# Designed miniproteins, single chains, continued (5): the designs that were tried, part 46

Each design is a single chain, and the fold is of that chain. pLDDT is the mean over its residues in the fold that is shown.

## One batch from the design tools (miniprotein)

Design m17684
Fold by ESMFold2-Fast:
Parts: C-alpha cells; sequence; structure tokens
Structure m17684 (fold): chain A 94 residues (1-94)
C-alpha cells in the first residue's frame, strides 16, 4: 500500500493507539520492548537531524532483531511494520 500522508503528530497518535491495544496482551518483557520502540519512534519523528534519525532507525532494527531472536515473532512483526512505515516516509534514510 502507498505510504500514509500523516503528520508526525498523527503518526505518534496511531502508534500510541497500537501500543494501548497490544500492551494488555503482552508479557512484561514484550511490553518493555514495545515501550522502548515507541520511545525511539517518537524521538525519530521529533528529530530534524538525519544522522540522529539513522541512529534511531538502527536502534529500532536492533529491537526488531532482538524480539525475533527471543522468539517473539508477533512483536518482531509489529516492530518491522513500524520500521517499514518510517522507511517509506523517509526513503533517503532506508
Amino acid sequence: PPAPALSPEEAIAQVDTLYNWLAPSLSAEDRALLEEAVALFREFLASTDPAEQRRLLAELRALRDRAAAEGNHRLATVLDEIIRFLERLFPELA
């Protein structure tokens, strides 16, 4: 599907909605990983520095890979979708 035409505030609101929907069904460890990912996503959208955005994107990818390695495939899939969303909005950083 084409990348959504979202403002940073709308993107943050959608991720907050996703977090609130998923968090009650997650383990404490999975919830902590999702909270860390949401914090990085917010930092990414607040940043105007491409170098900082690339660092934050790399940290998101590391969290996705960690979730997958731990067998948390559902969480890894959610994190991968967040990463792909950011890469579509900022293709220069992909």
Scores: mean pLDDT 76

Design m17685
Fold by ESMFold2-Fast:
Structure m17685 (fold): chain A 58 residues (1-58)
Amino acid sequence: HMEEIRKKNRKKAEEYRKFLEQLDELLAAGVPESEITEVIRYLAKGDEEKAKELLEKL
């Protein structure tokens, strides 16, 4: 099971990388750092659904 979990975690890491790239673009576009930080906080907690909702709202 650990090997399967590791593979899933790698794929999630790739998705997180893409999210971080989008957040960087939003920062460059003038979105407040507080909004960006909130999305990152939810991602760090593993609440991907909430993070996606906040990102979509931006």
Scores: mean pLDDT 73

Design m17686
Fold by ESMFold2-Fast:
Structure m17686 (fold): chain A 76 residues (1-76)
Amino acid sequence: SPELAALEARIQAITDEMVALDDKLAEQIKNLKKTLSPEEYEKARKELIKQHNAERDKLVAERDALETQRLALRKA
C-alpha cells in the first residue's frame, strides 16, 4: 500500500539519520582527540556524548511511533 511504503521510507530515513549521527560523533571525537589535551578532551567528549544521546533519543521516539503506525496498518 502507498501508506505502508511511505511509513517504511520514513522509518528508513530516520535509521539513516541515526547512522549519520553516530558517524558524526565518531569523527568529532577523533578530531577532539587530535587537537585537545587529555583533560580538555575528556570534558568535551562527555558534553558531545550528552548532546548526541539527547538527539538520538528524539529519533528513537519518532521511529517507535512510526513502527506502531506500521503495525496498526498491517493488522487492518
Scores: mean pLDDT 88

Design m17687
Fold by ESMFold2-Fast:
Structure m17687 (fold): chain A 58 residues (1-58)
Amino acid sequence: MSEKEKELLEIIKDLLKKKYGFTEEDANEFANDILEELKKLSALDTALEILKQELKKL
């Protein structure tokens, strides 16, 4: 996993836990699924920018 993928995974996990009340286990599984879909869409950079802004609001 690249550095960018690791950073994005942690941000998605934090958002799922803080905003949506996911458990650590569920957040980890769902965040990995989201990350793989973002990789298929070549949207990692765009997602990282957007999700960093969302995390800042929490």
Scores: mean pLDDT 79

Design m17688
Fold by ESMFold2-Fast:
Structure m17688 (fold): chain A 100 residues (1-100)
Amino acid sequence: PLTPEQLQALFDLGVLEVAAATDIVATENLLKRSTDPEVQKLLEEELARHRALLDRISAAADAVPGMTPEQRQAAVADLEAAYREHRKHSEEVLERIKKL
């Protein structure tokens, strides 16, 4: 059985996984409504980045049962930081689109 600490790490990673999945759906919805090739290229690049982050989060979640407490803490912290940087980049891409 999973420990409470492993369950907490899986919950925290699950929240990030849902957020990344939501960003994928939102980006796909923008892409299907975009007719400008430059905007489409930027959104396709963002979609690839969202998918890569989701894959990283899912891989970390799968690894949780075999992790030490230090590895779990580092994995959650690193992915939370990666998600914050990812959101910042997405905001910068939207600002670039507005200036086209």
Scores: mean pLDDT 89

Design m17689
Fold by ESMFold2-Fast:
Structure m17689 (fold): chain A 90 residues (1-90)
Amino acid sequence: SAREREERLRRLEEEIRETLEEIEELIKEIEKLNPEEAEELRKLLELALKSREELIREDPENVLRREISLGLLGIVLGIAKIILKNLKKK
């Protein structure tokens, strides 16, 4: 139903916000250890955010487009976690 879709979209937006906050926190930690890696990761995040805006702009109510947006941010988050883990190992 339309209401079920609206509830799903709201939950997806909450997950996207939380994922973005986690990415930003990890980038700040990486920046303290390796500013160059942090800068490249910020560029990747900017690319993911631009792709998200384009996906949502065409059809704001499309659940799949929102899920793809979350997936893109999930990839950036995963990369950030791997980079930080490797940097902490020296």
Scores: mean pLDDT 81

Design m17690
Fold by ESMFold2-Fast:
Structure m17690 (fold): chain A 80 residues (1-80)
Amino acid sequence: KGEELYQQGKYEEAVKAFEERIKENPNDAEAYLLLGEVYWRLGDYEKAVEYFEKAIEIDPNNERAKRLLERVKRWLEGRK
């Protein structure tokens, strides 16, 4: 599972697993959310933004994705 790989810190393998999950189910908002979290952990904040925005596009009521998007944008603004 991609979630298990992510929790174990195997971020490159987690990316691959979530990409495979999205290929199988393109409307899987959770997989896009988790990809955003992986890229956040990798320090690729701009990709994290892209994937969180994609998760919100698929599920506009995903409160978790909206909160994470707000947080990553604050990091990009250099706020503490």
Scores: mean pLDDT 81

Design m17691
Fold by ESMFold2-Fast:
Structure m17691 (fold): chain A 73 residues (1-73)
Amino acid sequence: MAPRTVEEAREALRRAEEELRRAREELERLEKELEEDPSLENILRLIGAKLRVIGAEFDVEHLRELLERLEKE
């Protein structure tokens, strides 16, 4: 469920930032693997990792906006 309080929004944001960190670490690992082995499989994995980072960045931005709205109410 979407966070309803400032505390819930802060916790959700913390979790989203953790997911973004993990997604970025996985992307960096896959970029290095692709440099060593430019296979189609590694290209597809890299695309998946980039999409995961984009999704995680969207979640972080959304939760930051939600937190700002809740703090102003």
Scores: mean pLDDT 82

Design m17692
Fold by ESMFold2-Fast:
Structure m17692 (fold): chain A 55 residues (1-55)
Amino acid sequence: MVKFDYTFPSFLTEEQKKKILEALKKALEYFENGDEEGALEALLEIADVMEEALA
């Protein structure tokens, strides 16, 4: 694969993993399309899920 595989820690729930994967896919698509605003929103979704996991 020419794209990165992101491995998640096992302490993340299935719901959190799903949200992160969906946000990663969206961010990657936005970057490929040159949509920096959409990519930023997707990255913020990842950050939000990670903050919830740590809380």
Scores: mean pLDDT 71

Design m17693
Fold by ESMFold2-Fast:
Order: C-alpha cells, then structure tokens, then sequence
Structure m17693 (fold): chain A 79 residues (1-79)
C-alpha cells in the first residue's frame, strides 16, 4: 500500500504545483505538471485495481479528474 500512497501523494503535489504555475501565468509549466499528475494518478489506479483496493481507485480517479481540469484550463489559455 505504501507504493500506491506514494503515487497518490506525488500526484496531489503535481496538481498543486500545476495550479500554482497556472496562477503565476506559466501555462506551459501548468499543462506539463498537470499531465504528469494524470500519469501518476493513472499508475495509482492500475496498481490499486491489481490489489482490489476500491478506495484508492476512487481517490486516484478524483485526482486524475482534477489534474485534467487544470490541464484543459492551461491548454485553453495557451490557445
């Protein structure tokens, strides 16, 4: 479980960093960090499903959704 918890922590940190970059007007960095957060969350989903850990799957999906919103907002602002 430590591995999944670590992935979730890193994904959350990347989402926070992406939001901070977005606030600072660094849309490229915000998009890249959000994309990285999505990858970490997807890896956590895969690991949690293998362990039949429904709670971690739900948390990782929530983080992925939040990261996707940041990604789309940053991508829109770059257009």
Amino acid sequence: MEEIEKLLEEAKKKVEEAKEALEKGDYQTARDLAQEAIKLAQEAIKKAKELNDEESVKEAQRIADEALRVYLQADHLLS
Scores: mean pLDDT 86

Design m17694
Fold by ESMFold2-Fast:
Structure m17694 (fold): chain A 67 residues (1-67)
Amino acid sequence: MTDIELFNKYKNEDGTLTKEQVKKVLKEYYNLSDETIDELIEKYEVNGKFTFEQFKKILEEAKKIKE
């Protein structure tokens, strides 16, 4: 599944993701620890939400951590 497909699967009507949706994606698809997920969320969260640009940056860091 591509980054945009994954974003579109979970996005809200306003075109953003919540913290809970981002956590679910990172756990299910990247198998990251809760500690690592919380650090990524704090780093990229804007106004309590995540746009696709922020989500893509989170996934890029998650991929680097996984490998």
Scores: mean pLDDT 79

Design m17696
Fold by ESMFold2-Fast:
Structure m17696 (fold): chain A 93 residues (1-93)
Amino acid sequence: SKEELREFAKLVRKIRENVKEAAEAGDELAVEISASLAQMGATILINSGVVPPELAKKIRELMDKLMEAVDAGDFEKAIEALEELEELLEEAE
């Protein structure tokens, strides 16, 4: 459904803004929590069956990049992964 993709894109945008602010403040816990919320949202969306297999694969690859970046403390790459996810979701609408 276009509505479910749109709502997740809005959530990802808010998460990206929160990650940027938290990273600028040096708040690593806030970055981790925000990334976990994005991963949870992606899992729910994929499991709902509204996402085509090819889009689900791309979302999973971006979630892997996000979590690897967060674990490495690479907040710039974490923000880039969230931005790519937002763009992917907007193109799929």
Scores: mean pLDDT 85

Design m17697
Fold by ESMFold2-Fast:
Structure m17697 (fold): chain A 82 residues (1-82)
Amino acid sequence: MKAVLEEPSEEEKKLIEQYRKEIDEAIANGDVDKLREIRDKIYKAMNESKSLSAQVEFALLAMYATIQEIALRGVEEVLKEL
């Protein structure tokens, strides 16, 4: 039996930490395209996961990336018009 309620695998925990770091770096650099790329990777990892805990963590990271993309796009548009 594959346990869908188990904790994220070590590989999934590493991906969660890596994506969080990549999101923070993209925010620091103002890189909207990088945020979109990271979000797509997160959705793929979420869909491939068999752990509910990992799926929730990936969903939260994807939401965080989306919110930051929206905020960053507003700043980018203002800076381009200056």
Scores: mean pLDDT 76

Design m17698
Fold by ESMFold2-Fast:
Structure m17698 (fold): chain A 60 residues (1-60)
Amino acid sequence: SPAVRMLEAALKEAEILGALTDEQIAEYREFIEKVRRGEVTLEEAQEYLDKIIAAIKKKL
């Protein structure tokens, strides 16, 4: 799934930059698994992606 790949790539970047707490990383990992199972809408996936990108931008 393109959505899963984008979320995983963004989360990895945020983790490398220290932009998220360990608890936030665990929460986003669980969310990505829900996306992989088809349990969330594309709108919800986009909202989470935007949150990760915002965290990255604040750390840069």
Scores: mean pLDDT 85

Design m17699
Fold by ESMFold2-Fast:
Structure m17699 (fold): chain A 68 residues (1-68)
Amino acid sequence: MELGRELTLEPARALEEARFALPPSEERERLLARARAEGERLLALIERVMPESEEKRELLAELREAMA
């Protein structure tokens, strides 16, 4: 029967119900937090990969200013 339970659709329905309860601002804040975390992770990666140099310092400063 097309009625079926189809487990794959049940989580989607739960998400839709949650969307009605949660305002868009909640998702926005989470996305911003994630974006910032990714930026900080990139800074850490650059610091880890590159030895101390003027170019490294400039790159890190530029990225920090871009994220501010």
Scores: mean pLDDT 64

Design m17700
Fold by ESMFold2-Fast:
Structure m17700 (fold): chain A 110 residues (1-110)
Amino acid sequence: DPEFREAVAHAGGVIRVAGAIAGLSREEALARFGEVIDAASREPTVAEQLETLRRETVRVLSEWLGVSEEEARRILEDPRLLAELARERGDAVTAAGAEHAVTNKPVKAE
């Protein structure tokens, strides 16, 4: 499903950067995100798949970044907040990765 694939790609970009900020390996971050994708993929409708993907991704972001679920939801909707968090911590590589997560859409809104 195109909508689900786009949502997975977006969430995956955010999860990769958030994992790096939290000090997780790429393998650890991808393994946890794989569990999120598996849970979402078991839902019977695309709408339920998207809702489960969003809820589980927000939960993971909240856990890894030590922020509230409301703040994690904002980060998922606007990953520029990850770039700001990485810059605050002095990690230029992670900040660049967060900026790429914002722009990894198939079509740029610019």
Scores: mean pLDDT 74

Design m17701
Fold by ESMFold2-Fast:
Structure m17701 (fold): chain A 62 residues (1-62)
Amino acid sequence: SLLDEARQLYAEGMKAFFEGKYEEAIELFREAIRLFEQAGDTLLAKKAQENLEEAEKKLKEA
């Protein structure tokens, strides 16, 4: 399902984020947000958006 695909991408994005791979995390979070929105899961889309913004901040601080 779209939700299962979104959750998988989100988990991969979180892994990339915790490994300091912020550019990779940003791309994964963007795809997860798109799929969460298509699936109608607004809460998970919002959570992924927050994590994307944190990854962007980390990238700018480097």
Scores: mean pLDDT 88

Design m17702
Fold by ESMFold2-Fast:
Structure m17702 (fold): chain A 79 residues (1-79)
Amino acid sequence: MVDKELLLRAIGLQLRAIGLIFEAELLNSPEAKKLAEEALRHAKKALEALDAGDVEEAEKHLAEAEEYLKKAEEELKKV
């Protein structure tokens, strides 16, 4: 049984990261784009870990995705 809360969190982080990549491109912020791409990468790895049943690995990647997402949002505020 997959943790539905972790699954929804992983999906939500993927969508947020995709949105921030788009915003970073529109605002010409290469640093924010890089951070958002890292957030997307970790969110995808979290989803893969959940699919494999590795909750510990998923939680690690979710935490990293959230941290990169936060950094991307902070970088976009500087533009």
Scores: mean pLDDT 84

Design m17703
Fold by ESMFold2-Fast:
Structure m17703 (fold): chain A 46 residues (1-46)
Amino acid sequence: LEELAKKLVEEKKTNGYYGDTKSFVDSVLSPEDREKVFKIAEEIEK
């Protein structure tokens, strides 16, 4: 989950938005794991 969160942050820094990794998270992960990934990404961005 932390690796996915890091990829989300990298995509946002590079493109200005969450790209393919967000689509993967939204379609493949459970709601609980999705919430964890976004919380980790928000913490990395701070």
Scores: mean pLDDT 76

Design m17705
Fold by ESMFold2-Fast:
Structure m17705 (fold): chain A 56 residues (1-56)
Amino acid sequence: MEEIDKLEKEADEAVKNGDYKKAAEFYRRIAEMLKDTDPLAAKVYEAKAEEFEKKA
């Protein structure tokens, strides 16, 4: 989905800026969008969000 690609780019930008809290928020949004259509992908994005939350 185009929305997911946009959120991934925003998350990458946040990481480059050292804003790990913001990056984690974007990954959590992607996970929420994928819960019903692709639960396995949603789990991957949840793991990414948790990783960046630990860095924040």
Scores: mean pLDDT 81

Design m17706
Fold by ESMFold2-Fast:
Structure m17706 (fold): chain A 93 residues (1-93)
Amino acid sequence: SMEKSLELLEEMRELYEELKEEEDEEKLLEILERMEEIVEELEELGAPPEIIREALEILLESAMIALKKLEDKKLILRVIGIALRAIGRLLDL
């Protein structure tokens, strides 16, 4: 459980580095959707609140970076949705 939680958090950090270099709008959304899936998997595993919080902070920072690069209004709305859900999850911690 703990070992897998740390592995998922490392995947989150790797996705963050990938997102910083990505310019394709659809790929930015795919990275963020994978990050949200990792957060959900961490919650299902019962990861410590500190790990879930760090993953959510990475997801929110990633969403903010993506929003600066996005011009497609539908993709922007989907990223805002991810960010709002992440904020909701942080409030439950």
Scores: mean pLDDT 92

Design m17707
Fold by ESMFold2-Fast:
Structure m17707 (fold): chain A 60 residues (1-60)
Amino acid sequence: SDREEIDLLAEVAKSFAERYFDKKTYQAFVAGIEEIRASTDDIDEFLKKIGELYTELVLG
């Protein structure tokens, strides 16, 4: 199901962020992922919003 894929991808994204981001960016990214994860059951919407979050935190 999309929910199981979203939950798995959220954990993978958090693990990536812990390894490669500074603490402040990591904390913001985890908070954003959990908000997006709670807001949608659609995998395509989840992936789009995660990409937007990454762009905002890296380029903003």
Scores: mean pLDDT 86

Design m17708
Fold by ESMFold2-Fast:
Structure m17708 (fold): chain A 70 residues (1-70)
Amino acid sequence: MLSRGELFYEELLEKAKDAVEKAKKNPSISLEELEKGFLEDAEKRLKETFSEEEAKKLLEKLKEEVKKIL
């Protein structure tokens, strides 16, 4: 079964995929700027919710997955 951290991560990843799809349809949005802003917001939220070590691991995993869908 997925842990609460894994479920939270899956929700963040789904939101990232939706944001990337919307950005691809909007020529006013830079995919690079979208990725940077999303990852900065995700880092802040993860650090507020989880331990520093767990937040860093989840953020690195999220960065890898976001780069695969860009």
Scores: mean pLDDT 74

Design m17709
Fold by ESMFold2-Fast:
Structure m17709 (fold): chain A 56 residues (1-56)
Amino acid sequence: DETRRRLIEEVERLMRGPVDPEELVRRLSERFGVSELTVREAIVEVGEAQDRRRAA
């Protein structure tokens, strides 16, 4: 959960700027030692939170 929390924080930070999702997945999976699937799930979670804020 510590690793997941830090992963989500980093995803949120990087998604505030222009970023290629595929590059983000590769970079974060290497950095945090997690699977690409885990990173994609974190990206979806962050995106859903942002969508709720936008009421989309």
Scores: mean pLDDT 75

Design m17710
Fold by ESMFold2-Fast:
Structure m17710 (fold): chain A 60 residues (1-60)
Amino acid sequence: MVELSQLPLDELLKKIEEAVKNKDYETAIDLLGAALSRTGDPSLRIELIRRLGEVINKLL
């Protein structure tokens, strides 16, 4: 198994998209959290926060 901390940020973003497409929302939340913790880019953070809101809304 690949550790989340070993994945480059762009690969994390791809895995988030795949998890959402597969309706694996718990994995998508974990990956979104990892991406948010690894980036300080405001534009990317806004996109990740928006995506996180969409995923959480599907779980509720």
Scores: mean pLDDT 77

Design m17711
Fold by ESMFold2-Fast:
Structure m17711 (fold): chain A 74 residues (1-74)
Amino acid sequence: SAEELRREAEELEARAEELRRRAEELREKARELERQGKLEEAKKLRLEAEILEGLAALYEGMAAFLRRKAEELA
């Protein structure tokens, strides 16, 4: 149903927001490590943050698709 698709979209949007928050926390920690000269550790955290941001963008795209499908069924 359209309601089910909207509900799934909301869940994906919430997960995307959480992933973006976690990515920002990792970037902040990476900046602290860079200040300490721990460049290799910082690079690993930046890569992890980039992966989380990519996953968030994927979830946002899926949510937009589901919202569009819900509108078509309304």
Scores: mean pLDDT 90

Design m17712
Fold by ESMFold2-Fast:
Structure m17712 (fold): chain A 101 residues (1-101)
Amino acid sequence: MEKVKELIEQALKALRDGNVDESIRLLKEAIEQAKKENDKKSYAIALAMLSTVLNLKKKGLVDKIYERAELVMKQVEILAKDPKELERIIKTSEEAVKEYE
């Protein structure tokens, strides 16, 4: 959906600009918006990106966050074409995010 995609794009821009905390805020908004719009694909993308950002931030790998978040977004876009893989990504990313929040 349009609003979720805009939030994801803003999150990537924030990561590129070095604003990791702003990116986390925007990704959380994207997750809530995707739920509201019933957009499972964008929900999976936002969750997987948030999981990646939180993991790399915890490890101090801030220089890798933008590249890895962008790669994860592209990977989820491909994998989400399979409904079973989409469901797996959502479950795994939700569990990963819970470990940091």
Scores: mean pLDDT 84

Design m17713
Fold by ESMFold2-Fast:
Structure m17713 (fold): chain A 74 residues (1-74)
Amino acid sequence: MAERRKEVEEFIEKVTKEAEELAKKALEEGKEYWEKFVQLVREAYEWLSKLGPEAEEAKKKLAEKIEEAFKKLL
């Protein structure tokens, strides 16, 4: 149980960091990086959806971290 929780937390941190980098590039370089950002977030949500009863809480945490990353860029 602890190992799975750590894997989910590490996954969310990795996706958040990649999303922040892509969002920054999208603001500086345009549409191509926005499409990559949207695709990354979509794929992350699909992966988290496979977690069963923990999926909704994990998705909420990812959404909150992405929102915080965007607030830093704006």
Scores: mean pLDDT 77

Design m17714
Fold by ESMFold2-Fast:
Structure m17714 (fold): chain A 62 residues (1-62)
Amino acid sequence: MLYEATVKKDYKAKKPDELDLKKGDKVKILEVVGEEYVFVENLKTGEKGLVPRIYLEDLREI
């Protein structure tokens, strides 16, 4: 099951496998990784990586 979400606030990557996010960016959720993180593609940049789930809002199934 695939979801899109909107970034609700800026996030700065803390590890090499994480993504920088800007508020208002659209992401595609590719995989849920544990309780805290999701693996996403940033639809603006095409980059993929891990981001904290709490930085995402407006989850919509696609």
Scores: mean pLDDT 81

Design m17715
Fold by ESMFold2-Fast:
Structure m17715 (fold): chain A 66 residues (1-66)
Amino acid sequence: DLLKKAKEALEKGDYETAEKLAKEAAKVGDNKTKSEALGILSEALGERGDLEKSIEVSQQSKKVKS
């Protein structure tokens, strides 16, 4: 499960792997999976210091969850 592996990478501080896996999960999932994957991607980007992209991705996550 790409989403689970992305969460595990994020928890371990492996933000590069979390970003990669979250992008893959967002490609293949329904709205729920896409929303969760975009949430992980947003957090990984924020931890890397890319605050602008982190905010953009977080907003996209909220739109598909609704």
Scores: mean pLDDT 78

Design m17716
Fold by ESMFold2-Fast:
Structure m17716 (fold): chain A 56 residues (1-56)
Amino acid sequence: SLEEMIERQRRAIEELKEEIERLKKSSDPWDQMMALLYEVALGAEEMVLERLEKKL
């Protein structure tokens, strides 16, 4: 259902936020770069969530 899709998307966003915070804590410059790329991905995932919520 649409409500189940919204809940799964919210969980995916929370997991992605946790991964971003993990990468930001790393002293590795590659992890810092990956955090920036994942923040772009997070923005896209949040747009998907907003579009799903508008269909309710």
Scores: mean pLDDT 85

Design m17717
Fold by ESMFold2-Fast:
Structure m17717 (fold): chain A 81 residues (1-81)
Amino acid sequence: DPELEQYREYVNLIGAMDPNNPEYYRKLGQEWMELRRNGDLESLQALLAELKKKAEEAQKILDETHANKNREEMLEIQKNS
């Protein structure tokens, strides 16, 4: 199911950036399942498009955050060696 796989991928990226809001992701999952059950394809596609944009932004933030943490660790090692 390619739409479900896309949804899961986007939500996982967003959740990795903001893990401290489990209620938001729970409600989002309920909304996704309800829209799929009702066959509301227009709302599903709109939600996927919104999540895709948020996931792309989340991925950029995560990549930058990881790069900054790795840089700080490298500097700390150099200071203590």
Scores: mean pLDDT 76

Design m17718
Fold by ESMFold2-Fast:
Structure m17718 (fold): chain A 68 residues (1-68)
Amino acid sequence: SPAEEIRRLLDEAEKAVKEGNFDEAIDLIQRAVDLAAETEFSPEEAKEFLERLQKVSKALYDEIKKKA
């Protein structure tokens, strides 16, 4: 399902952030957002997506900031 693919993309993005692969993480986040824009979510699925997106985006920002 699209929701499962979005979850996989965000899981891979979190791994890329931890590995310092910021370009890969940004690409994976963008792919998840693009797929989400084409997906009709339940309110619960939308909440999970937004919470996971916020988590990975914050982690990415924090790691980039440490290296700047």
Scores: mean pLDDT 84

Design m17719
Fold by ESMFold2-Fast:
Structure m17719 (fold): chain A 60 residues (1-60)
Amino acid sequence: MIEVEEEFPSLEAAIGAALAAIGLDPRAKVRVEGRRVTVVLRDDERGREAAEYVREAGEL
């Protein structure tokens, strides 16, 4: 499994990233703690796409 934990600049950004991860892979397990988002994904193509999105969103 892939686990991604990213801290976002705002609560809105964190919620947006969490919703996007679920939209990209509905199998994603997401936990949002303030501005911190933890996503657990399967190690497959869809899961890797969702994981990369969350990582990149944290850098923007």
Scores: mean pLDDT 80

Design m17720
Fold by ESMFold2-Fast:
Structure m17720 (fold): chain A 57 residues (1-57)
Amino acid sequence: PLAVATQPVPDAGPDTLGLRPGEVVRILEEVDEEHVLVESAAGRKGIVPKSYLKVIS
């Protein structure tokens, strides 16, 4: 599924992915109730809190 960042996601550590508002990512895997593994258009992968994303497809 695709999702868009609705607010800035900080780059908070080695497993997190920093995102700008409006950046589209592909959801690869659900890690837990609060977090998903995503891939950015630039090919970077990392964990992002679900609360920062809106699913669009």
Scores: mean pLDDT 77

Design m17721
Fold by ESMFold2-Fast:
Structure m17721 (fold): chain A 68 residues (1-68)
Amino acid sequence: SALEEEARRLIAELRELLEKITDPELREQLETTIASLERVLEQRDEVTLRVGIHEGRRLAEEAREYLE
């Protein structure tokens, strides 16, 4: 589904950001969010997946700002 493709793209983006981030707290947040999104994606829970995507996008934005 389009939602699953969006989640996979977000997971890939979060993993790429994780390779560039040196802050331990932000790294832990990225790792936890990636793991959560992967679990929810496997469970096929679209409601929880939409919430996870929203949270993951906010974290990706925070990580990008950290790198600026």
Scores: mean pLDDT 86

